# Designs tried in a protein design run: designed miniproteins, single chains, continued (2). Part 85

Each design is a single chain, and the fold is of that chain. pLDDT is the mean over its residues in the fold that is shown.

## One batch from the design tools (miniprotein)

Design m6939
Fold by ESMFold2-Fast:
Structure m6939 (fold): chain A 91 residues (1-91)
Amino acid sequence: NARLEAEIARLQKYSDLLKKIVDEEMEKADKRSAEIQKKDPENAGKKRLEVYREALENAVKKVEEIDPEGAPLARDYAESLIKREEERVKA
């Protein structure tokens, strides 16, 4: 069914766009985290999580400004990245 294929393709492109916005903010967070690691290595792990949460919240807000309906999907992706980082810090 061409209509279903078109909807799937649209959702995939939309998901890719949201992921790109989140990934760009995550890249900014990585750079900031590296600076924190250089200045305060003993507290870097805790501050890294705070930096990632802030950057991913900013990414979700950017998605919400473009398309409010996309914000929950961007939020889910951002939360998954934060959860992975939290597990890594706890280990």
Scores: mean pLDDT 74

Design m6940
Fold by ESMFold2-Fast:
Structure m6940 (fold): chain A 86 residues (1-86)
Amino acid sequence: GDIKSKLAKEMEENNKRLNDLLSQLESGENSDKVLQAAQAYHAARLSPSVRPEADKLLDEVSEYRDLAQQAGDALYEAHLNLLRVS
């Protein structure tokens, strides 16, 4: 009951945050590079061996680094949430 309701709410809140962050990335300058940096950061959270490559991409979009990291974190949480309900 309550546990499933809380998990569903957490997933909905993270999905809303992810959609908001992705919309900001798409409307920004160098959106393709910032999206690549966000995806690389997400991949680095799953596989630490790719962290140096993710850091390099984040450095290339330095003024958007925080946005790219936030989007990557939201992608990671969305991935974990899907695994929890699968």
Scores: mean pLDDT 76

Design m6941
Fold by ESMFold2-Fast:
Structure m6941 (fold): chain A 63 residues (1-63)
Amino acid sequence: MEEEIRELAERLTDKAIEAAKAGNVMDASAYLLGLATLYAVDPENEVVRAALDRAQKAIDEAE
């Protein structure tokens, strides 16, 4: 389960960054929400937290 969550977090981060670079802010925000949901399920998971921070930074820089 933890490995599955990590894999999903990595995929969501990649998709969020891709969408942000393409100018698709709404799509990027949707992927960011997915990461925020994973963080809410396990807030002590450092990988999910790092992924969320990375995705937020990419979206902020694209704006």
Scores: mean pLDDT 77

Design m6942
Fold by ESMFold2-Fast:
Structure m6942 (fold): chain A 75 residues (1-75)
Amino acid sequence: HMSIEEKVREAVKKYIEDYKSGKLTKEEAYQKFLEDIGKIVEEAVKRGEVTPEEAQRIADNALKEFEKELEKLEK
């Protein structure tokens, strides 16, 4: 079983790599990333794996990491 934190971290890596490789545009990578992390955190809250407060913090941190990686690629 993969933790919520591992799932969102994998989503960051996946969409950054898809953007870097040219498989997705920046807009597509952003949209798919937000959709996936939203789904991951909502399901984790529903299953009682995290509180809504923890889910929000995890999602916020993942988004910041994603944006930081995008900035590094674009410079």
Scores: mean pLDDT 82

Design m6943
Fold by ESMFold2-Fast:
Structure m6943 (fold): chain A 80 residues (1-80)
Amino acid sequence: EASLEELQTAKKLWEEFLEKSETMSPEEIVEKFKEILKEMKEKKLPESLIKAFIDQILEIAKTRLSEEDVKKMEKIAKEI
């Protein structure tokens, strides 16, 4: 099971990623989100923690990314 430090590290890296989103293409942002979620699932993190993480990141993404890109991220999250 994932440690709190691991989850917080991933969250911090993702938040830093979103801070740089203005210098990155929307496609790069969506792909990075997919990579992080795949790694979390492969590490067998608790479902509740993964959902909480996704919810927070999507909330931030809605303020920074296009509606189409946010929908792609929502689809990726649903695939988990």
Scores: mean pLDDT 70

Design m6944
Fold by ESMFold2-Fast:
Structure m6944 (fold): chain A 90 residues (1-90)
Amino acid sequence: SIEELEKKIKEYQEELKKDPNNKEARFKLGEAYRELGKLYESQGKLEEAAEAYEKAGEYFGTIKDSEEAKKKALESYINAGLLRIEIALK
């Protein structure tokens, strides 16, 4: 649910505020925003989905020395870009 994902996002943001170098919290935030993007996309909320994927890309993209995080950042930005194109062609 959206409410469950929003709760997780707040929890992980608080972890990151306590330790800005916490790579696990950044990765979890990326995953939570990616899941939120998928959920909004499934509901036809394309603008909200694109914003969520952009946030996922930001969090994954700040994790240094992780090929998995770089891959997930790229995938998230691609998903956001495709949704932005779809919105523009409405």
Scores: mean pLDDT 86

Design m6945
Fold by ESMFold2-Fast:
Structure m6945 (fold): chain A 62 residues (1-62)
Amino acid sequence: MQSGYLDQAGLDAVVAQYPEIPQSVVEEARELIAKGTEKNRLKAAKLLGDAILAIQEQEEKK
């Protein structure tokens, strides 16, 4: 996405696409986004990206 930042709508879209992401990860990302700093938004994006990568890697094993 070219919007350049992760917001609540972006998080909701990711969760809808990957419902396998643990609720704890989703809640942590929401709190980071809510803090509104660039550093926290980058951390939220990385957290979600790492979770998606882990899910993809587990699917490849099957």
Scores: mean pLDDT 74

Design m6946
Fold by ESMFold2-Fast:
Structure m6946 (fold): chain A 100 residues (1-100)
Amino acid sequence: GMVEIIVEGLSAEEGGGLAEEYGYGGLGKGEVVGEDTLRLKSNLSAEQAVRTARGLAERGYKATVIVDGKEVARFEGQSDEEKAGELEELGAGGIGKGEV
């Protein structure tokens, strides 16, 4: 599955800096896909991508986590706190280890 983080509300310069800061320059690919939008493609787990996106939202950006084309998280400051809580359960393995 492909894990991506879409970051919005930044300049191209800030986008480049964020891609480098969060290790995507060494562990994956950061691509500027618009003037104010960065796409971070990584080999990280969905859980790690959610943590990265949350950190970006704390810095004032909008961050969306996409796994295999499906949006699994969106953070924009504290406005998406409920989604963060739901994904914390998913990332902690609660949903992935359901009764089968």
Scores: mean pLDDT 64

Design m6947
Fold by ESMFold2-Fast:
Structure m6947 (fold): chain A 80 residues (1-80)
Amino acid sequence: KIRELIEKTVEALEKAGKKELAERVREAGERIIALLEAGAPAEEIRRELRRFMEAALASKDPEAIKLAEELGNEVMRLIE
C-alpha cells in the first residue's frame, strides 16, 4: 500500500505540472520504503515522511496533499 500511495502522489504532482516536486516526493518515498525495510529508527522514518509531506504541501495540489496524508497515516501505523 505504501509504494502505491507514493506512486499515486508522484502521478498527481506530474499531472499538476509540478515535475520537480514529483521527483522530490519519489526520492523521499523510496527512502521511506528503504528505511522501513531496514527497520530504521522511527525518527529517521519520520524525517523522510516530513520531507515527503513538505513537497506535497508546497505543490498546493489537493489530491497530492490528500494522498500524502494517507501515506503518513499508513507509515505512522507501522512505526508507532
Scores: mean pLDDT 84

Design m6948
Fold by ESMFold2-Fast:
Structure m6948 (fold): chain A 90 residues (1-90)
Amino acid sequence: GVQDLLQMAAQQLIRAGDILRQQGKTDQAAQVIQLSQQAIQLAAQGDLDGAIQQLNKAIDVLDASGVDNLELQVNLGVAKMLLGIARMVS
């Protein structure tokens, strides 16, 4: 369901946030992880639009980071794909 897609997207973004932390971008990492966790909570409450909005904010932080790391870019790309599907079926 849409909730599963949003949870999967959030987990991908949390993994990307962990990579940001490993690269010394601690404040951006904390922001990405917090936004992703908030999205999981909103999705669990049935606020799918709110969850999508928080995940988009996390994606914007990751895109703005400028980090050229393959695993981060893969996690980000998968999250964007899952969010795109969630929007189409919401």
Scores: mean pLDDT 88

Design m6949
Fold by ESMFold2-Fast:
Structure m6949 (fold): chain A 67 residues (1-67)
Amino acid sequence: MTMEQVSEAMERARRIALERYREDPDREKIAELAASEAGYHAFLTGDVSDEAIEEQVRRAIEEYRAS
C-alpha cells in the first residue's frame, strides 16, 4: 500500500458520495467525510476494493446523520 493508493481511495469515495448525494445541500461535507473514512480505512487495512470504499461511504453518511 502506498500514499498514492490511499489518495486514490479518498478520491473514489468523494466521487461516489457526490454522485449519490448530489441533491443534498451538505453533499460537499458528506463527500469530504467519506473521503476521510475511506482513506483512513485503506491506510490501516490496505483494502482499496470498491466494496470497502462503498462501505466506508455508507459509514460516513451514517456518522453525518448521527451528528
Scores: mean pLDDT 79

Design m6950
Fold by ESMFold2-Fast:
Structure m6950 (fold): chain A 74 residues (1-74)
Amino acid sequence: SPELEAIREEALEVALRVADRLLAKGASREEILEKVEAVVRDYVTGVYKLPEEVAERLVEEVMKEVEEYLKEKE
């Protein structure tokens, strides 16, 4: 749905901002992925109050994009 796609885009923007800040501080990939996943999960469940099944799917999709982003920054 257009609404879920907009939420996903917003969550990805938040995720990439957090990832960039942690990369600049020299955090490990493992630490970045762990902290970014927590932030994205809090964003989609806390701000948008999405059902757990929908939230988990969006988190998975966003985290896949974050992993690809980090691989390109190696």
Scores: mean pLDDT 84

Design m6951
Fold by ESMFold2-Fast:
Structure m6951 (fold): chain A 55 residues (1-55)
Amino acid sequence: SSSDRASQIDRVGQQYDRRIRDMQRQGSPQDRIDGIQNTRDRIRQSGDRLRQQSQ
């Protein structure tokens, strides 16, 4: 179902959020962090869209 898919996407997003925090804590280059954040944002948008469609 769309809800199951959204949950999976959320889990992947949480993994990226943890990675971003670790990179920020380690002082990784901003370009690298921005790239990962862009991917994370796309994942969140996909999850939100699936939730919106699942009514």
Scores: mean pLDDT 78

Design m6952
Fold by ESMFold2-Fast:
Structure m6952 (fold): chain A 82 residues (1-82)
Amino acid sequence: MAVELAEEAVRLAEEGRLVEAGRLMELAERALRELEKVDPEEARRQRPLVLRYIREAVEAAVELVGEEEAERLLTEGAEEAR
């Protein structure tokens, strides 16, 4: 689930849905943290993939709208997920 959420965040970022992408990035990180509590070995296996997709989503957002606007919109989405 954490990997699938992060992968979907890349797709949303590529589509310009940056607030939704930011929300899924936060949910992916939360899913990974929850997984670490119940299955640390599986979390360790998934962590590199989740972080790679999160980086790809950020890079796609920055390419579309620039660093400042990407940070603002992705952060807005992350706050919505809290």
Scores: mean pLDDT 86

Design m6953
Fold by ESMFold2-Fast:
Structure m6953 (fold): chain A 75 residues (1-75)
Amino acid sequence: LTPQQQALFDELVRELEKDPLNVAALIGLLTFALLHQVPVDLDFLEEKIARLEAAGADPETLAVIRSLLEQLKKL
């Protein structure tokens, strides 16, 4: 990763730590990790998704997020 890409990745992680219900940050982080094949803490991501599910997030949004996570698990 370039320093700018690393800074963006770190910012997305920080946004999720501050607000675990931030859907945009979660989708951004998952998409970034897939595009750049960046190793990520899958347990951390599953915990954030579980919080969104518990909060009653939209089922279609959750399906997209789950699909992205499953693609990451295959890497």
Scores: mean pLDDT 79

Design m6954
Fold by ESMFold2-Fast:
Structure m6954 (fold): chain A 86 residues (1-86)
Amino acid sequence: ELEELLERREELVRELEPYRDDPFLAALRQEEAARLAPFYAELQERYENTPETEEHLEELALEAARAEVAALERILARLREREAAA
């Protein structure tokens, strides 16, 4: 459900708050943005070229939210791995 993903995103944003001034977080955000750029381009193409129904719009929103949550989880995991290695 989209609401659950948005809530999970909020949790991840809170878990990233201690790292807000860490340059490694900035680097990880850039890496994930580069990785997701072609994915978002594909979602945009689907949005423009597919007949819009409420169900289809919800599906696109759900895929985008899942990708964002997954990216934040990867960022957090790498930050915590670095801490564990120190």
Scores: mean pLDDT 78

Design m6955
Fold by ESMFold2-Fast:
Structure m6955 (fold): chain A 80 residues (1-80)
Amino acid sequence: ATTFTVHLPGGGTVVVELGDDGSATVLGVSSPRLKATAVGGTATSATLRLESKQGIVTALATLDPATGTATAYPVASEAK
């Protein structure tokens, strides 16, 4: 299992654990006003659904094996 911090589009962070089987689990969120859930994962990435008062954002978080850091990339947003 690998634990890494994901920087979110629009600010804030999520701590994610990737299992050796590609399972993804959200361990923590920097803001109590943000709800984060794992939609899916691979051995090196997690797809997150982020819910806030401003709407829902779907983001892909990819662990960069060259640097050992995680990068979040927004895939979709829904304001309503």
Scores: mean pLDDT 73

Design m6956
Fold by ESMFold2-Fast:
Structure m6956 (fold): chain A 88 residues (1-88)
Amino acid sequence: MSVEEAKERLIEMVKTLTRPFNEEQKEKLVEFIKNAKLTLEQLEDLGKKLLQLSNYPEPLTEEIVESVLANSKLSESDKKTLKEILLG
């Protein structure tokens, strides 16, 4: 599977996410995925982390987001960007 194909699949998954994600967060996540320099392994890991976050109540707290992303394969800069998107 190509990186471009993996990004397309992850973007489609993000569009199907329900609470605790709002539409603005989903739009920012799609933009992040399109523009970020991510490997296939990082894209697969991000998908798993987003699904994990979907099991938490609304709104997502900083503690929940940090705990889920702490074990992520993403770079520290990408984790920071995701925290900003998810926490506003």
Scores: mean pLDDT 81

Design m6957
Fold by ESMFold2-Fast:
Structure m6957 (fold): chain A 75 residues (1-75)
Amino acid sequence: SSTQSSSDSGIGTIQMLIDQGDYDSAISMLQNARSLSTGDTQTYYGQALDALQRGDTQSAITYYRQGNRIQIQQQ
């Protein structure tokens, strides 16, 4: 069965990959995160992917943080 709420904490690793200049791995993780996400979170991860493909790591980090914040359900 498909779970609508993704709880993958692996997305946090994207920041480390970007810091190391490993854009290929960061792009792959963002593609996976986008596929597992819905709504606004998916939109932000999509924008992060576009930014990474352009080499704009600062925008990618910003979009990733916004998407991750929406995905995290604080209880």
Scores: mean pLDDT 71

Design m6958
Fold by ESMFold2-Fast:
Structure m6958 (fold): chain A 82 residues (1-82)
Amino acid sequence: VEELIKLAKEKLESKDKKKQIEGVVGLAFVALTRPGAVSKELLEKAIKIGEELLKSEELSELQKEELKLALKILKEELERLS
């Protein structure tokens, strides 16, 4: 699971929006399947990046729906840790 988190972190820091989407979605999958594995700081970072990506007109409808679902999962995990 640590390797998946590391890969997601690298994708979030990419300048490629597609990789950033993969990072946000990947962290949401980790949060859903391994509750507590993602740090509060990383959850907050992923939520911020995901919300900025949703403002982009370049995203397909499917990508927007995937990001909305990922953000919901990440936010629910963050609230659990608070």
Scores: mean pLDDT 82

Design m6959
Fold by ESMFold2-Fast:
Structure m6959 (fold): chain A 98 residues (1-98)
Amino acid sequence: MEEERAAVKAEVDKLLKEITSLMKEVNRIRQELLERKAPKELIDKVVEAINKLSEIISQLLRAQRAGDVEAARSVIEQAKKTIEEVKKLIDEVRKYLE
């Protein structure tokens, strides 16, 4: 239990740092798209990504405070999936900005 809790806490802390960095990048991309008057559909996708990252941060922090290892593992898996989806969106948007 204690070793599992420590491992989960370390992984949550790592994911929070990764999501925070990703959030800064996505917010910068949103600003660039607005300045370039990009299509509303593309801007809406970026806003949706920002909202999803914010939701995952809240879920990770709640799981960390609850100390529920199984709940935390579920949120960690969802966070990893969301990070990958947002990275793919960043790649798509970067191609538009080039």
Scores: mean pLDDT 83

Design m6960
Fold by ESMFold2-Fast:
Structure m6960 (fold): chain A 72 residues (1-72)
Amino acid sequence: SAAIEAQVASTRPVIDALLRELGVPEERREALVERTQAYLRTVLSQNPEITDPAEIERIAKVIARHVYEAAQ
């Protein structure tokens, strides 16, 4: 869905900023951003009622923290 892709794309700055705060170096952040966005895309595809940008950002941050922890 074009709408889901736009929503996922809009979370990139928020995910990158969180990973930077967690101390992830620039060269490693892209892979973790992409992994986070892949999970977020799946969540939004399975939950079409989730349309609030603030809720989507909160979900993206939760996924990003889990992705970061799994990569340690």
Scores: mean pLDDT 87

Design m6961
Fold by ESMFold2-Fast:
Structure m6961 (fold): chain A 63 residues (1-63)
Amino acid sequence: ASEKEKEEFITEVKKMLEELNASDEVTEFAINSARRMSELMTLSDKQKEAFLKSVKALVEAEK
């Protein structure tokens, strides 16, 4: 994926975490995971949705 597409995805993840009032630890973990996945492969929209859903569940469960 292009650097712009990676940045847009990371920005979307950050926005969701901010809206959910996620802890700094969960925020750091989610951002690092999103960045790493984006570096290893081009994420489809479905994969991005699955990641966001997983992060939301993680925030709600507090791990």
Scores: mean pLDDT 76

Design m6962
Fold by ESMFold2-Fast:
Structure m6962 (fold): chain A 95 residues (1-95)
Amino acid sequence: AAAAELAALTRERLALIEELRRAGRPPSEEERARGAALVARIQALLDAHPSRENRLALAAVVAERLLAEGAPEAELRALARELGVSLAEIRRALA
């Protein structure tokens, strides 16, 4: 349950970031508040349910977005390090 909620919240946050990037403008006060609320909810879920599986679920969603944007492998490695998972685990989760 926590892994699915983490994935959903992370996708919502990434969608907001993409919307702002496509608009080519800084976020409004409301958009900043929405972004902050999403980050706080993600952190609260990770703190309440700290598991490699939950961290990997979040990492996989972010990695899927990074790959879609053509991000270099260095960014995927940085994400893996930050969330305490391996790049190989992320690649397996996306397969």
Scores: mean pLDDT 81

Design m6963
Fold by ESMFold2-Fast:
Structure m6963 (fold): chain A 94 residues (1-94)
Amino acid sequence: MLAENLKVLIPVFFEELEKAFDEKDTKTMLELIKKAIEYSKEIAANLLTYLGQKLESEGKTEAADLLYEAAREIYVNKNVKKAIELTKKALKTY
């Protein structure tokens, strides 16, 4: 049941993140990533990678690298605290 609910929520997380990115609402971006972590570390890692790709496309490579490191911290090292700190640093650079 939980996994099926996550499949429905994935498009919502990506749509809200894209809207927040277009509005340059870094606070909403951070809150969406935190919320995704609560539901699924895999979804959170995918959102961080997606946001990194968007920043890289705008030439913000240092911010993108921080988001890719945050995704790795969640997926590989299971270090949620460090992932959130890296995300905050990336969004401050944005």
Scores: mean pLDDT 80

Design m6964
Fold by ESMFold2-Fast:
Structure m6964 (fold): chain A 118 residues (1-118)
Amino acid sequence: MEKSIEELVEELIRALKDLERPENLERAIRLIDEILERRLALSPEQMRRVLAALQAVVGELVLPPEEAERMRALARSGELTGEELLLLQMKALLEALLEERRREERRREEERRREEAL
């Protein structure tokens, strides 16, 4: 199913505004994957809106050193556009956040089980 770039951008912004839900993190990652796979060119306005939505969440998130080095290597290779590289960096941050949310949920499940005394 092929969505227009406008539909993909609007869905991505909606997912980015509610990243407290793991489902929205997974959705944001899939939307970025579709944009990158189809090599869709976001307009400057679309990119600005996506970055503004992400900045509200990512203000304290930093790429792991290994991923940051991979992104720098890709930038030096010239294989990706600046927009594609930025989307790939956003995907890496969202994947790291999703993994952390899964670890937090596991810890809370263990806490609930201890209270239940099962």
Scores: mean pLDDT 72

Design m6965
Fold by ESMFold2-Fast:
Structure m6965 (fold): chain A 75 residues (1-75)
Amino acid sequence: MTEEELKKKLEEAKGEEELFRLAYELRTNPSEEVKKRFIELLTTKYKLPEEVAEAFVNGEEGDEEGRAFGEKLEE
């Protein structure tokens, strides 16, 4: 999957399952531009701290705040 395809899917994402899948795809096909767009979406739409959004899209298990974000997506 290319950078352009990831950006298009990110724009069309409808919920948490799509967000999880896009984060996985982004780790498999790294793109700095898509990462920035994803983080921007998470901080704006889901009101997450930027550090938590970065941990999510990078696939890091993160700190305690990263775990809280995962719970919010699943709920």
Scores: mean pLDDT 66

Design m6966
Fold by ESMFold2-Fast:
Structure m6966 (fold): chain A 92 residues (1-92)
Amino acid sequence: MEKLEALAEALREYAREQRDRALAAGDEDMARVFDEVERLADQALEAARRGDLETAAQYLEQVFDLLRDAGVISEEEAEAGKERVRKWAEEA
C-alpha cells in the first residue's frame, strides 16, 4: 500500500474514533474538528488512490494544520508531519 494512502486511511479511522469520543463527552466543537479531519483525509485517500500524490499530500498538510490549530498536536509535530508527506509525494 502506498505511504500517503496508508496515512490517509489511518487519519480517517483516527478522526472517526476521536469524533465519537468528543460526542460522548458533549464536546461539539471538537467533534466538528474531527468531522473536518475525516473529510480532508477522505479527499487525500481518493487523491492517493488515483495516483495524485501531490494533491493527497496537500490535503494531509491541511489535516496537520487543523489538528495544530485545534490543540491536538504541537506546531513542531504539524511541521514534521507536513515535511514527511511532502517527502513521500516526491519519492513516489
Scores: mean pLDDT 86

Design m6967
Fold by ESMFold2-Fast:
Structure m6967 (fold): chain A 92 residues (1-92)
Amino acid sequence: AFTPEQIAALKKVFDKFDLDKDGFISYEEIVQVLEANGIKVTDENEFYVRYVFANIDLDKDGLISFEEFAAVLPPDVTIEDIIRTFKLILSN
């Protein structure tokens, strides 16, 4: 089980993607965060972004809850780790 400190740290990462503060991350919010960090999402590479999103979206509702986010990502993950992972996926 995660410690309260690990949950709080992971929630801070989640909140950086939850731009409208509705408690869910949409595909559009991920694209906005990626583009704000210098990653160009194009028609040719958007399927990789959608694929990563779908792997986190465990109930397939088109939204990522905090519970889904916490279930698939390590408790020490940073926003920088996520951005670097997308850069690697979209550049190959």
Scores: mean pLDDT 76

Design m6968
Fold by ESMFold2-Fast:
Structure m6968 (fold): chain A 83 residues (1-83)
Amino acid sequence: MEEEEMKEKARELAEEELEVLEKELKIPISEEVREKAIELYEEFGLKYLEMLKNKSPVEEFREAALKTLKEIEELIEKEKKEK
């Protein structure tokens, strides 16, 4: 169950990173932002698995990673401005 394993790892990583980020920013991250960020990490994890299976070029990995990071960054910035 590769997809289930990747989702679980992505969720764990997201939870750890969000906890660190919340402490560093000294701003509580809402449940909505937290869940959305976890979803974005899970989606990236699944794409990463697919790219590994297809032996995709490193440029595709970079583009996918940057897109995911940008979406998470925009989500956090929006939350900071709305508080």
Scores: mean pLDDT 73

Design m6969
Fold by ESMFold2-Fast:
Structure m6969 (fold): chain A 94 residues (1-94)
Amino acid sequence: SYLDELLERFRAAAEEAIAAGWQDEEKFRRMQLEFTNLVLAISIEARIDPELADEYLRRFEAVMREFAARDPSMRALMELMVASARHAFNYAKA
């Protein structure tokens, strides 16, 4: 599905940014772009099918917990990204 593709694109971009130790501006910017695209798509879906949107939000959160476990120094950034995605989802479904 389109949401599966966006989630996988985000995962791939995040893996590249993490592998570069967050010091590669271009890789970090790509991760931010893929994050924005995923959050926007989840927010649009929240207005159409909020159960499906919540499923993908939970899958996104699981991916972020996996990254935080691998690099604990980035936990605060991962938690901020998860909170941002949840805020966008809650705002969209209202």
Scores: mean pLDDT 85

Design m6970
Fold by ESMFold2-Fast:
Structure m6970 (fold): chain A 81 residues (1-81)
Amino acid sequence: MTVEELKKKAEEYEKKAQEYIDRMNQVLADGEAQAAASDPETAAKILEQARKEVGTLRDQALANIAKANYYKKKAEELEKK
């Protein structure tokens, strides 16, 4: 792969990571708002579901961040003669 191809892959994974982060923040905000409008038992179930979804999205975001960093490092190594 060329340096340009590695940089493109890094940007693609950064974009994917940001999409998961945005979804994570939205799930948290929606869950908290819905829980605040609900009875305590329903609120507890909503927050439990939101925490499970956030956990999955966080893991996906971290994986994509790691991939982005990997390709950035490879591009930097190739640019250093």
Scores: mean pLDDT 84

Design m6971
Fold by ESMFold2-Fast:
Structure m6971 (fold): chain A 102 residues (1-102)
Amino acid sequence: SREELLRLVREFTRLYQRLLEALKNNASKEEILEIMREALRVLGEIRRLLGSTEPLPVVSDDASVTEIYLKANEARALLGELMRRARVPVSVLREVEAALEA
């Protein structure tokens, strides 16, 4: 459902923003990994809801902060790709992109 999708996207957006803030503030690696794992879980739920088989980004426990940042960018890019490939109307895609930037 569109409403369920938007709720998951808002959850992902909040987690993504928390991740970027944690990275910016030099939070512990454990905290950064916890937020990243939660974001990937939500992305997995979005992927399932859209019926996609696209591979999720993988983050190891020994990943550097820089590697986590790059994987976070891959996760955001994948969300955009999933929405685009699901043939989501441009109006909904713009709403999702605005939510990701808020």
Scores: mean pLDDT 81

Design m6972
Fold by ESMFold2-Fast:
Structure m6972 (fold): chain A 105 residues (1-105)
Amino acid sequence: GKLEVELEARFAADSVPPAAEGEMELVIPETGFTLRLEVRLEGDHAVVRGRGVYEFKSKKEKKIELRFEAPALTPEAAQAFVDGLRRFYDEVVEALKEMKEEEKK
């Protein structure tokens, strides 16, 4: 089986400094799972994308997605995105635990 993880966040480009383009990695400790995040300017939007796939010996399949969009990067929108990332992280950790337990059975 497999765990698929996808993240996409969109913000109005005029709300994001030009130096925001780049790459970063989200590492989930003790799991060996790494999600590469890319930040790019696409037209009038700054877009954050990440995708990861983790394969298991079990037959179980699961998909976890975070999709976020804001017309501007306000403090309120930034807080909502951070809260979304926290829930997303917790869901990925829970799924990895569940899928590893299924491998032991």
Scores: mean pLDDT 71

